# Designs tried in a protein design run: designed miniproteins, single chains, continued (3). Part 105

Each design is a single chain, and the fold is of that chain. pLDDT is the mean over its residues in the fold that is shown.

## One batch from the design tools (miniprotein)

Design m11888
Fold by ESMFold2-Fast:
Structure m11888 (fold): chain A 94 residues (1-94)
Amino acid sequence: MEEVEEILKKLREAGVPDETVERIRKAFEAGNYKEAAKIALEVALEMAQKYGDDVFVEALKRALEQLDKITDKETALNLMKSVADYLVELKKKR
């Protein structure tokens, strides 16, 4: 729980809406790690598209195609952390 809360905090700081952050938390708390990762990737994709980061847009699309490989908590946390770290960096450029 502590690891996911830190990731969710970073997502909020990066400008992800509270409603979306709560959706990610609820999915994760329910053990629906694939859905939590999917929501995080979809938000990151929207933000990457808005900022014109074509390389990251392509990487996120590939990650979304590989959602079936997210079968455990650790894999989901690692992916969500990478997304949160990227979005924080993206916000710092503004």
Scores: mean pLDDT 79

Design m11889
Fold by ESMFold2-Fast:
Structure m11889 (fold): chain A 55 residues (1-55)
Amino acid sequence: SAERRAAARRLGEAYGVSEETVLAALPLDSGAAARLLGSRGAGAGKQMLRHEYGA
């Protein structure tokens, strides 16, 4: 968890998205993660986090 959070923060800064967006992308396959981080960004990441946590 802590290691995943640290990686998410670093990647979020690199991609210009929130740490939460990266956390949602990390458990996904590389294609889905790339779409969230590159094309969809924070909006898609927020929805993924809500879906995963809300489920």
Scores: mean pLDDT 58

Design m11890
Fold by ESMFold2-Fast:
Formats: sequence, structure tokens, C-alpha cells
Structure m11890 (fold): chain A 56 residues (1-56)
Amino acid sequence: SEAVVRQLLMREAGLSEAEAEEVVRLLRAGDYAAAGRKLGISVSNARRLAELLESL
């Protein structure tokens, strides 16, 4: 399921594989502010991505 979220970040946000892996790591750590900053999205949207990551 982590691979699905990583692929989604690469395709939808235009991230490299390394950048997508770092965002997934930040989301799993609960660092929504750092993940949101890296993606250029709000903390609320980063939290929603973390929920999606946990549901997959």
C-alpha cells in the first residue's frame, strides 16, 4: 500500500521517487507540516494523505 501512495505522489504531485519516499516517511511520522511544505499543500491535505496511506 505504501508503494501505491508513493506512485500517487509521483504522478499527481510530480515528485521524484526519493522525494515521494521522504514524504511517505514524514506522513508516517505524523509530521504533516513538513510533508505539506514539501508538497506545497496545507497541513489538512497532508493529514488526509496520511489517512489514505493508513487505509491502503
Scores: mean pLDDT 79

Design m11892
Fold by ESMFold2-Fast:
Structure m11892 (fold): chain A 84 residues (1-84)
Amino acid sequence: SRAEAERLIEEAERKVLEAERALAEGRYEEALRLGREAARLGLEAARLAETREEVTRATGLAIAGIGLSYQAALLAGKPISEAA
């Protein structure tokens, strides 16, 4: 649904910002968790997306979440399999 896709996009945007802050502050395990959550939410939003704009925003957030979780995993000394 359109409303559900937008809600998930907004939640993913918040999680990306939280992950970026956690990463900048050296909270690597929290950044890993938040990055994974952002990736999951972005992918869910992409599946529900009905417009090109929604698909673009959702996939961009998923990619951001994946990248943040990857960085966090490396900095935390955790296996990459724990990343999104």
Scores: mean pLDDT 88

Design m11893
Fold by ESMFold2-Fast:
Structure m11893 (fold): chain A 118 residues (1-118)
Amino acid sequence: DPEAFAVSAGLLAALEATVRAAQKGIEELKKDGHKVKRVEGRARLLEYSYENGVATGKGRAEATVISEDGKTYTYRDEAEVSGTADELRARAAEIQARMPPDFVVHFELSPEAEALLR
């Protein structure tokens, strides 16, 4: 389904944005001499499209990194991903390899996007 594949590209873009934001938060927390306790993300699908075998997605995210001593670091980022099914599968594997341990991500979908994934 081309539309479901386009939504998947948007979700992947939102996940990429979340991982980028989380990595910034982790880096700054560690520079301040703190240890990471927990990482949480909120990802929003902004745009998705499909044309001639290529899906393109845009996402926005916020990540909150919490230290063992209770400090919080919040960062925001945006990302765009584009590719064929094979290219987006490779991109998904690369993004998953970069995810922090025990990373919890909450995805915000429009009713239209949610319906396409059913």
Scores: mean pLDDT 84

Design m11894
Fold by ESMFold2-Fast:
Structure m11894 (fold): chain A 97 residues (1-97)
Amino acid sequence: MEEEKRKKAEELLEEGKKLLSQGKYEEAIELFKKAAETDESLKAEAYFYIGLAYLKLGKYEEAIEYFEKAIELAPDSKLAELAKKGIELSKSLLEEE
């Protein structure tokens, strides 16, 4: 059951990543939210991709919020380092640093 939940969440993340690559950012966000809800262990990764999707949508404030949530869940991870760069880029794109 736990293995199946993780596999489902991983499949949702992969589908979301495919939608993200196709420019279907809002649809990707929906799948990433479902992935985060399906398995808590993938929540940080899902929130990172939600942040990235908002960044692609030009929703820089929302991007920062989700990158910060990803960092809070996994502060000592490579994911957190990438999320910090996402925040830096989002702040730069807001024209206010």
Scores: mean pLDDT 85

Design m11895
Fold by ESMFold2-Fast:
Structure m11895 (fold): chain A 66 residues (1-66)
Amino acid sequence: VDEELIKETAEKLKELDREGVRKYIETGDLKLAEEYREKIDKLLEELAEKQGISVEEARELVDKYT
């Protein structure tokens, strides 16, 4: 398990979530919020594959650093 990669992914996920919310507030475009949610889901899926774990396990690891 790569702890640095997990922490980096957690910080990136947190920023994506904040940016998605900010873009929605600025534009009122719900589709932008959906695009950021998809990016977050993909980021977790990639982390899970790189670590050889489930997406649920990747989410739990990321959650510990957010």
Scores: mean pLDDT 77

Design m11896
Fold by ESMFold2-Fast:
Structure m11896 (fold): chain A 109 residues (1-109)
Amino acid sequence: MVVLTQPKSLSGKAGGSITITATASGVDLSTLNVDWYRQKEGEEKELLIYNNSTLAPGVRSRFSGSVSGNTATLTLSDLEKEDNAVYYPAINYNGAKVWGPGTKLTVYE
């Protein structure tokens, strides 16, 4: 069974940077592409990063993605209150989209 593991919650200071990680088990991430999504309360999931490190159209350059070993990383720089959301990694495996459980990010001033 493929499982993605993340921190349940993280907090960061406005103007600072934060890293959200997802570690995969049951699969080799070097054979797959990781996408990152953001979901604000009452909204649909918004694509931020696709193919491990490619910024989605319309997404600000404050976001970056990387994969090393079996860990996918989403980095947010210049944090602002609009970054308060749940962040999800996703991979396509055996014809299905496998989602991480989500990390809730809280930005404080």
Scores: mean pLDDT 87

Design m11897
Fold by ESMFold2-Fast:
Structure m11897 (fold): chain A 96 residues (1-96)
Amino acid sequence: AAVGDKVTVTFSDGKVAEGEVISLRDGTAFARAEGEVKKGDKGTVEVNGQRAPATAMSDGKGELTVAVLLDAQGRVVGAGIGYGKSANPPIAAPPA
């Protein structure tokens, strides 16, 4: 992923959030998107034809932040979605 790349999140209920990558920080691409989410909504993020699981970390309507997690090769491995300005990336906690 690179700044300016299109990001689409499709939720299991058919809702879509669309946006664009605005910054990259060591293994994470941050995108500004617009849509509606509820905390715990699950979906799929797509960036440059790569797909990975996505989860809404908070309720939100309008401006959303999508944190796209990348591996060492820059491949998309997951995403977390928050409302507005997220102070902490929702993917920072390991699943272990």
Scores: mean pLDDT 73

Design m11898
Fold by ESMFold2-Fast:
Structure m11898 (fold): chain A 64 residues (1-64)
Amino acid sequence: VSEEELEREIAVGLARMAVAVARLLEDKEEAIEFLERMARKFREQGFPEAARILEEAVRELREE
């Protein structure tokens, strides 16, 4: 398994979990904050694809 594949799987998992929690709690602000914080950390660690996936999840939650 490549590092890129693991990075993508982790990011997708985090995004799906945050979106699901936001829907269950009917409060997306906390989920957005969490995803933005994680995206920033991934970007700093050199995982831009993970950061992009998390940013896309933030956009989805805001447009919902």
Scores: mean pLDDT 77

Design m11899
Fold by ESMFold2-Fast:
Formats: structure tokens, C-alpha cells, sequence
Structure m11899 (fold): chain A 65 residues (1-65)
């Protein structure tokens, strides 16, 4: 669980760095917003299975950005 959360944060951090170095398209920005939402939901969720699912989705969307 903590490892998946760390991977999601790393992927989001890398996506945010790309945003800082160049202008993201509206689609890439939408993926970043989805990644942030799923990361937030994962952090607020107490159920381990749901938490892992949210962090995996956060990582997936961050990688698409």
C-alpha cells in the first residue's frame, strides 16, 4: 500500500515537473487533475483494497499526462 502511494506521488511529481518546463495540452492537464483527485481519494480512504485501487488509478492518470 505505501509503495503504491509512493509510486503515485512520484508519477504525479514528474508530470508536474513537465508542466513547469512546458505548457501542457488541455487533455494532459485533465489527466493531471484526475490523478490528483484519485490520490486525494486514496489518502482519505480507510479500506486497504479501495486505497490501493485509488493510488493505482492516480499513477495511471499521472503517467498519461
Amino acid sequence: MEEVASEALDALSKAQIRMGQHTLTPEERAYLEQAKKYLSEGLRTVDPARRTEYFQKAKEYAEKA
Scores: mean pLDDT 76

Design m11900
Fold by ESMFold2-Fast:
Formats: C-alpha cells, sequence, structure tokens
Structure m11900 (fold): chain A 65 residues (1-65)
C-alpha cells in the first residue's frame, strides 16, 4: 500500500525540512507537513488518514506536549 509520512513541527520550516527528509531517506510516497501541531493531534490525524485512505501513515518530527 501507499506510505505517507505525517510531519509535525513547531514551525513551518521544521515541518518542511522533516517532510523532505521523510521523502528522500525513509521511502515515503507522500509527506504532509503541519506547523504548530502537537504530537497527540498528529497521531489522531495519522489514524484518520489511515482509515480514510488505507495507506500506512507514520508520524515524524513531533513535539509531545
Amino acid sequence: GKIVALVAGKTEEEAKKAAKEALENFGADEAIAVAGMSGEEARELAKRLEEETGAEVGVVGVDKG
């Protein structure tokens, strides 16, 4: 199936950098970058994306607070 990396960071620049690394280094088919999203919010979004698309979704660059 399709592999999607969900990238969360405190800033847009951090999220974009981690998204690029996920595409280049981890073999993800797509990367979604979100600024200001918490680790809990990122995990919930990843679960919803997996349920809606059937893709495998990993969370990267998360701030757990």
Scores: mean pLDDT 70

Design m11901
Fold by ESMFold2-Fast:
Structure m11901 (fold): chain A 103 residues (1-103)
Amino acid sequence: SLALYYLMLAASYVKQGKPEQAIEFAKKAIELDPELEARAYNILGLAYLKQGKYDEAIKYFEKAIELNPNNATAWYNLGLAYRKKGEVDKAEEYFKKAEEIRK
């Protein structure tokens, strides 16, 4: 699937430190296949997190969780974003939620 290929490419760009291209290809993946929204929102959150845009990252991780509440990775990433903002108690709450889902 071309949409899935774009989603994989977006994830690769996050790892390469190219968050701007990650955002572009994640959005293209959603445009081609809306069923990829939950996974694409998680990648958008990671891209914004790498840019230091913590509030935008939180927004996209929350959207990913709304679509899939059992996504332990999205809960963990939400915790990372709050930790980056210095909200340690909120970060710990979300890390605990991620662990509860994994069990």
Scores: mean pLDDT 89

Design m11902
Fold by ESMFold2-Fast:
Structure m11902 (fold): chain A 77 residues (1-77)
Amino acid sequence: MLLEKHKEYKKKADEMAKKTKKYVEWASKLTALSLQMIGAEFMKELAERLGKESLKKEAEEEEKQLKKVIEELEKEF
């Protein structure tokens, strides 16, 4: 039989694990989006150097969309 004190410790541990998971998922998502942003900036620079106007437009649109998602994610933290 589990003592009430052990049940309290388990509940607190489970609650901390859930909170930690939420923060880890948020931090992981922000990190992934930041890396995608760097990739979009690199693609834009590369497209400019190669004279690929269609690729440049695609990279500019991706950068714009990523910036919006990052701003919304930062507001939620």
Scores: mean pLDDT 79

Design m11903
Fold by ESMFold2-Fast:
Structure m11903 (fold): chain A 81 residues (1-81)
Amino acid sequence: KKKEEDEKKINELLSLVARHFQSKLDELRRKIDTPENVEELGRLVRESAEILTELANAKSYDEAVEILKKHGYEEVIKELE
């Protein structure tokens, strides 16, 4: 069941990446005291939406890994193991 295994791994990656972005977003929201922090929060929101959308549309685990590497989040894959 290669397809079902890939779907499971992609969903695990989605959950890991979503939690990673949620943690960063929560940290930035606690520091919304300057315009720079607001701009950074907006940038992270857009970046997280783009990455999560690309991951959700990945056809295989290998494609999902490539998407994360393209965006500089290959370290998240190591946490999944």
Scores: mean pLDDT 75

Design m11904
Fold by ESMFold2-Fast:
Structure m11904 (fold): chain A 86 residues (1-86)
Amino acid sequence: MDKEVAELMRKTYELLKEKKYEEVEKLIENAEGVKRQVVTAVASLMKAYKEKKDFEKRYNALLAILKDFGLEEAEKVAKEIVEELK
């Protein structure tokens, strides 16, 4: 689970960087449970980054999901994404 969620987060981030919004929408529609929550949270984080509004709030929301499910590898990927956006 953790490795799969970490890989899904990285894929979602790369697709959003490439402006492949329709592919991200398909990932959300085809995902269930924690995977859907995580893809949606990454998309919300990237939108907050572009709009320069609520970035910390969206990052904390993503971290809360990952901590609640004990996803340590996915937390590392989330931190790497934030460092890349600085």
Scores: mean pLDDT 82

Design m11906
Fold by ESMFold2-Fast:
Structure m11906 (fold): chain A 68 residues (1-68)
Amino acid sequence: GSSKHKKILELIGEILRIIGEILDLEKELEKAKKEGDEEKIKELEEKIEELKKELEEKMKELDELEKE
């Protein structure tokens, strides 16, 4: 079976990937706001919120593993 450390490292890797995606989308959102692209702003805000929820879930999984 996988060691606890391996599971923690895998979760950290996923968390960092999600954070990277959020940062990229926030950069695109800033650009869209400057350009006044209301449709793109809405799309990007929705994607960012979905990724933030996924990030919260992964962070909870990490917290649970650290408590074990």
Scores: mean pLDDT 83

Design m11907
Fold by ESMFold2-Fast:
Structure m11907 (fold): chain A 58 residues (1-58)
Amino acid sequence: MLEEALKVNELALPAQKLKIELYGPPGAGEGIPASGNGKTIEEAKKDSEEFIEKLKKE
């Protein structure tokens, strides 16, 4: 459902903001992960989770 994709993106949002604070301004070319990546909702959710995991690993 769309609601799950939105929740996953909400979790990625604060992580991306924290990364921007460390590396610089939001105009540096990095974007906040969007729920609409041209795939199914499940794929979008998984992609967002992987993005969060990468941020935590780095």
Scores: mean pLDDT 54

Design m11908
Fold by ESMFold2-Fast:
Structure m11908 (fold): chain A 88 residues (1-88)
Amino acid sequence: PSEEELEVEVYLALAEIIHGILKIDAKHTKDPEKRAFLEKLRDEVDARIRQAEAEIAQTSDPQEKLRIAKEALDYAVKLSREADEILK
């Protein structure tokens, strides 16, 4: 793989780790209102990763692939911060 291809894989892998953390937090949250918000954030991160994977598959430009993967990771990080606020 090229360096750019490896960076895309790393950004998407990090976004998947964040998705996994949100899944775990949602499962272990006992408050039903907080759980519902965490499940929404979980599903939004998953949807964004799947969208990014589809968009990456449709482009041959390595810089565009990097941008898409990085934006997906940034979105996952944003929703992870929102989850941290809900869990307080």
Scores: mean pLDDT 89

Design m11909
Fold by ESMFold2-Fast:
Structure m11909 (fold): chain A 55 residues (1-55)
Amino acid sequence: MSAEEQEAIERAIAGARELLAQGLISEETFRRAVELYRAGRLEEAERLILRDILA
């Protein structure tokens, strides 16, 4: 993974942490999203987060 991709993943995880802190997503959704982000599955992680926000 490139340094740029790693930075993008860390920023995405930071954003997800902020959503969790605001109560917009569950801890379970946050944990699953972090696993997907770390696996390079950014689009799937984003969809998971959006589904929880919209539910």
Scores: mean pLDDT 82

Design m11910
Fold by ESMFold2-Fast:
Structure m11910 (fold): chain A 65 residues (1-65)
Amino acid sequence: GAHEGADGAVAGAAGGGIEAAQRAGKYSKLNDTEKAAEAAREAARAAEGDPAAHQIALSHSVKAE
């Protein structure tokens, strides 16, 4: 769904930190090309009107280490 209520967006944003941490762990198992592909997928979902996916993609684009 391209247009959903703020509840979905807010819940996704609130859980974005947890999701980002989980995906960071998954990204550790992936090679660099796969990490880039996953980040691109999250960015594409954000373009579909999923701001939670946008937040997740941003968190993965910046490596804290």
Scores: mean pLDDT 56

Design m11911
Fold by ESMFold2-Fast:
Structure m11911 (fold): chain A 132 residues (1-132)
Amino acid sequence: EEADLLREEGKIALNFGDYETAIKLYEEAIKLRGEATAEDYRNLGRAYFKLGEYEKAIEYYQKAIELDPNDATAYLNLGEAYYKMGEYDKAIEWYKKAIEIDPNNKRAYLNLAKVYIKQGKFDEAEKYLKKA
């Protein structure tokens, strides 16, 4: 109950751009429950991503995927973090995994096309844009 309240407050802080408060609230929620959910780790990863701490974001997104291997959003977020680090081949791998899990994920197709544009692979980019 108290942990669930802290998670809800953390989500509100995250949505309003208070990323440091979001991190503290999720960490306290995990501590009180003695366990983390995939959503807890995904939201911690998102908060670190927004702070520009991409390696820390990747760590938490990987933990989210370990708990829920079918969370297309966690794979999408993992790809975005690798993209920000210039790891374009890894970004492509994780965006393709997001599409494999959720073929209707328009954001994954758009992000995949964006990486191919960065690599100068315009024919590949066009193929994925048409699927978005």
Scores: mean pLDDT 89

Design m11912
Fold by ESMFold2-Fast:
Structure m11912 (fold): chain A 66 residues (1-66)
Amino acid sequence: SIEEELSKIPSLTEEQVKEASKVIEEFLKNPEASVEEIKEKLAKIEGLTEDEVYQIVGILYRYQSS
């Protein structure tokens, strides 16, 4: 699952993993959303760094390709 893939990022808290999973699930239901919009939503998650947002977007693309 996407939550399991996100949990592989060791710096993410359990709450950040859940919030990021929610953002990604919303994107998968609305593929018209741009990557910039997804990055903005992820950046609103408390304590996420720009590097962590980048890693999460990379996981999204790998998951979507499956």
Scores: mean pLDDT 78

Design m11913
Fold by ESMFold2-Fast:
Structure m11913 (fold): chain A 72 residues (1-72)
Amino acid sequence: AKELEERARELAARAKAAQEAGDLLTALRLTREGLEVAVELARKLGLLTPEQEALAQRQLEELEAKIAELEA
């Protein structure tokens, strides 16, 4: 469980560094990975409600769409 928390923090720190470096595409990709890890952690801890799971899935879809736009 703690390993997922550490991974989420690491991904968030890397996303921030990429954003500060002006690498928006890398920052968005790392943010997407961080959200995936956070959802898995919440599920494992029993904190993930169906509403929160649906919201997280929506946010992941929005991040994926933004990444696709920047890659185009």
Scores: mean pLDDT 80

Design m11914
Fold by ESMFold2-Fast:
Structure m11914 (fold): chain A 89 residues (1-89)
Amino acid sequence: GLKVEVSEEEKERLMKLAREAFPDVPVFFATSVEEAKEILKNSTGRIALVVPNLELAIEIAKIAPEYGFDFVDVRRLGEGYALLLERKR
């Protein structure tokens, strides 16, 4: 999977934007497909997964069904993206 370096300041900014976009949903951040897989394994219900670029967002959207998550929506957050994912019942 793709791995991206991000500053703590950029991560904090993206996480704040994601919480504003999805106020009733737990927000997580991933810089790699491996981090995203760990989040998906340990998450239930609806989540927002924040990533620093589109390429990583696309890769995570492809693997989400393997972990029982449906792709619901995506929001562009400045230079990053938030994926809205929901665990299948």
Scores: mean pLDDT 83

Design m11915
Fold by ESMFold2-Fast:
Structure m11915 (fold): chain A 66 residues (1-66)
Amino acid sequence: DVLKEIVELAKKGYEAEKKGNKEEAIKYFRKAKELLEKNKDKLPISDEAFETALKDIEEKIKELEK
């Protein structure tokens, strides 16, 4: 279940961010982004949902890299 794995990785990213572990948070969000992009055609979600999720993850990574 790739979608479940992507969601769990994003959750771990947010948990790491809340604990102040920026490097760990970035690692989880990057992994979630990679799985999201590699599995776009196999995910049971709309194109709009995919674009929103991708943008949210990209913005979060950019924020954490400051």
Scores: mean pLDDT 82

Design m11916
Fold by ESMFold2-Fast:
Structure m11916 (fold): chain A 61 residues (1-61)
Amino acid sequence: MEVARKQADRTAELMAKMPKEFWEKNLRAFGEALQVAYGLSKDETEELIKEMKKKIEEILK
């Protein structure tokens, strides 16, 4: 989980530099990729997607 969380944070920082339409459409796909790569539960995957969205929103302020 920790490695997946760190990767999610980095991905969120990169997505924050992209158009809003791009990251809104791709957040779930990136979360699902992390789920497969790190063997995450559904709940852990949903938590990472939520955290990535929150991180992007905080960066854009």
Scores: mean pLDDT 76

Design m11918
Fold by ESMFold2-Fast:
Structure m11918 (fold): chain A 91 residues (1-91)
Amino acid sequence: MDEIRQRLLASLSPEERELYEKRVELMKEIGDRFTKLLKKAREQGNEELIEKIRELYVEFGRRVYQAKTPEELEEIGREAMKKLDELEKEL
């Protein structure tokens, strides 16, 4: 993983590298919250909520991947946190 990451980063422009690192950091933050919510939903046997969490995680993952600017990533992160708060209320 680290070797592949370093090779990828070496092939990117400075701007692309900055955007890539910000995507990775945002996905880690989003992923950590989704993982906690998914664990709680699984413990409750709430299949509907499990599927909703999974679908939303896939959607935000795609949006983060497609983002072209740091500002776009900030907005995606803000929307993701809002949706995660809404999902947490359904627990």
Scores: mean pLDDT 79

Design m11919
Fold by ESMFold2-Fast:
Structure m11919 (fold): chain A 60 residues (1-60)
Amino acid sequence: MVREQVDELTRQAVEAARQGNLLEASRLADQAVGLALQNNDSESLTRVVRETNRALLEAL
């Protein structure tokens, strides 16, 4: 299920950011955004952007 994959990638991106792996976090976030865009899932897209941006900003 694409939604499950987007959610999984988002969780992995947030975890990577918490560990200080900012490059890995950005890569995972890009994959999640790409999947949401390909499936026209604006709800998941909004969630990915919000959660990953928050985690990345807190890690910086």
Scores: mean pLDDT 78

Design m11920
Fold by ESMFold2-Fast:
Order: sequence, then C-alpha cells, then structure tokens
Structure m11920 (fold): chain A 66 residues (1-66)
Amino acid sequence: MEVVEEAKKLAEELMKKKSVTEEEKKKAEEVLEKLRELLEKAPEEEKQKILEEVLKEQHKKFLEEL
C-alpha cells in the first residue's frame, strides 16, 4: 500500500519538473519495479484496487490541468 503512495508522489514530482536528473530517474525506476512486484504478488482483488488508485491520481491530474 505504501509503495503505491510513494509511486504516486514520485510520479507527480517528476511530472512537475522541466528536467529529471539521473538519480531521480533511477529512483523512479526502482519504485516502479517495486510496484510491479507488488501487483504480481497481490491477489486479483488487490490488483484491481491498486490500479484504481493509480488511475484516480492520473484523473485528478487531468482535472487540475483543465
């Protein structure tokens, strides 16, 4: 659960920046890899919940930009 929150925060920070450092990119890749492992390991119901949380953040971002 916390990994999903960390991934959302990191994605939002990276999207706000005009340029990303190599260190930030590596950190983003590590967080995404942990998120992928969590999705693979989670039961079907938890996978759906995680996907909804990620989509909710993306939807909120689009509404903010409109």
Scores: mean pLDDT 66

Design m11921
Fold by ESMFold2-Fast:
Structure m11921 (fold): chain A 92 residues (1-92)
Amino acid sequence: SKAEELIDKGAGYIAKGKYEEAIKLFEEALKLTPKDNKELQAQALLLKAEAYLKAGKLEEARRAIDEALELAPDNPLVRHRAELLLEEIEKK
């Protein structure tokens, strides 16, 4: 889907250090993701949180992590990735 393509492109921008461009792509992906696809929305939010964290925007990162956990609280991959990101925020 277009949303998945934007998520992949955004992840590539994180790898290149283009965090603001990555965040914009994840925001567009979230707009295009169906509301019933909570797993894909949570994935985009966690990648957005990673981009915020790498950009030094810790409160925005926390907010995105919290939203991802609310959307997919029982998904073990979402929970694990959220816990890793929260640990990185706490160490800063």
Scores: mean pLDDT 87

Design m11922
Fold by ESMFold2-Fast:
Structure m11922 (fold): chain A 70 residues (1-70)
Amino acid sequence: MKEEADRLEKEADEAYKNGDVEKAISLYEQARQLYVEAAREALEKGDIPAAKELLSRAQRVNKKIEELKK
């Protein structure tokens, strides 16, 4: 899940660089969703440090989405 989220964030960054803002937002929203789900799984396993890192990544992606919607 984390590897897929990382890939989608990279694809979103590339879409934005190519001027495709709508595609970038869609890919970032998918990446954010996967980071949140990965964080939930980490919490269920008791891996608090991993969950905090994944939630931090989801927050970073959310800030990118907010900047693109301005």
Scores: mean pLDDT 84

Design m11923
Fold by ESMFold2-Fast:
Structure m11923 (fold): chain A 68 residues (1-68)
Amino acid sequence: MEEIEKLKKEYEELLKQADNITSVEQAREFLKKLNEIRIKLDILKMKDENYEIVEFSPYFKRVIKKKK
């Protein structure tokens, strides 16, 4: 629970920092960090009985709610 709360707070902090992005390089780094936090949140949701992992390719997996 505390882990999810911490990640949500970190996500909100990153969104506030978006206003400080002035270059393409900074935008790429920002998106990389944003995706990393999102993936961590998805992994934590895997422990919920209503979620399962669906693999679409060796490089692409999604956590979805059971019953699609």
Scores: mean pLDDT 66

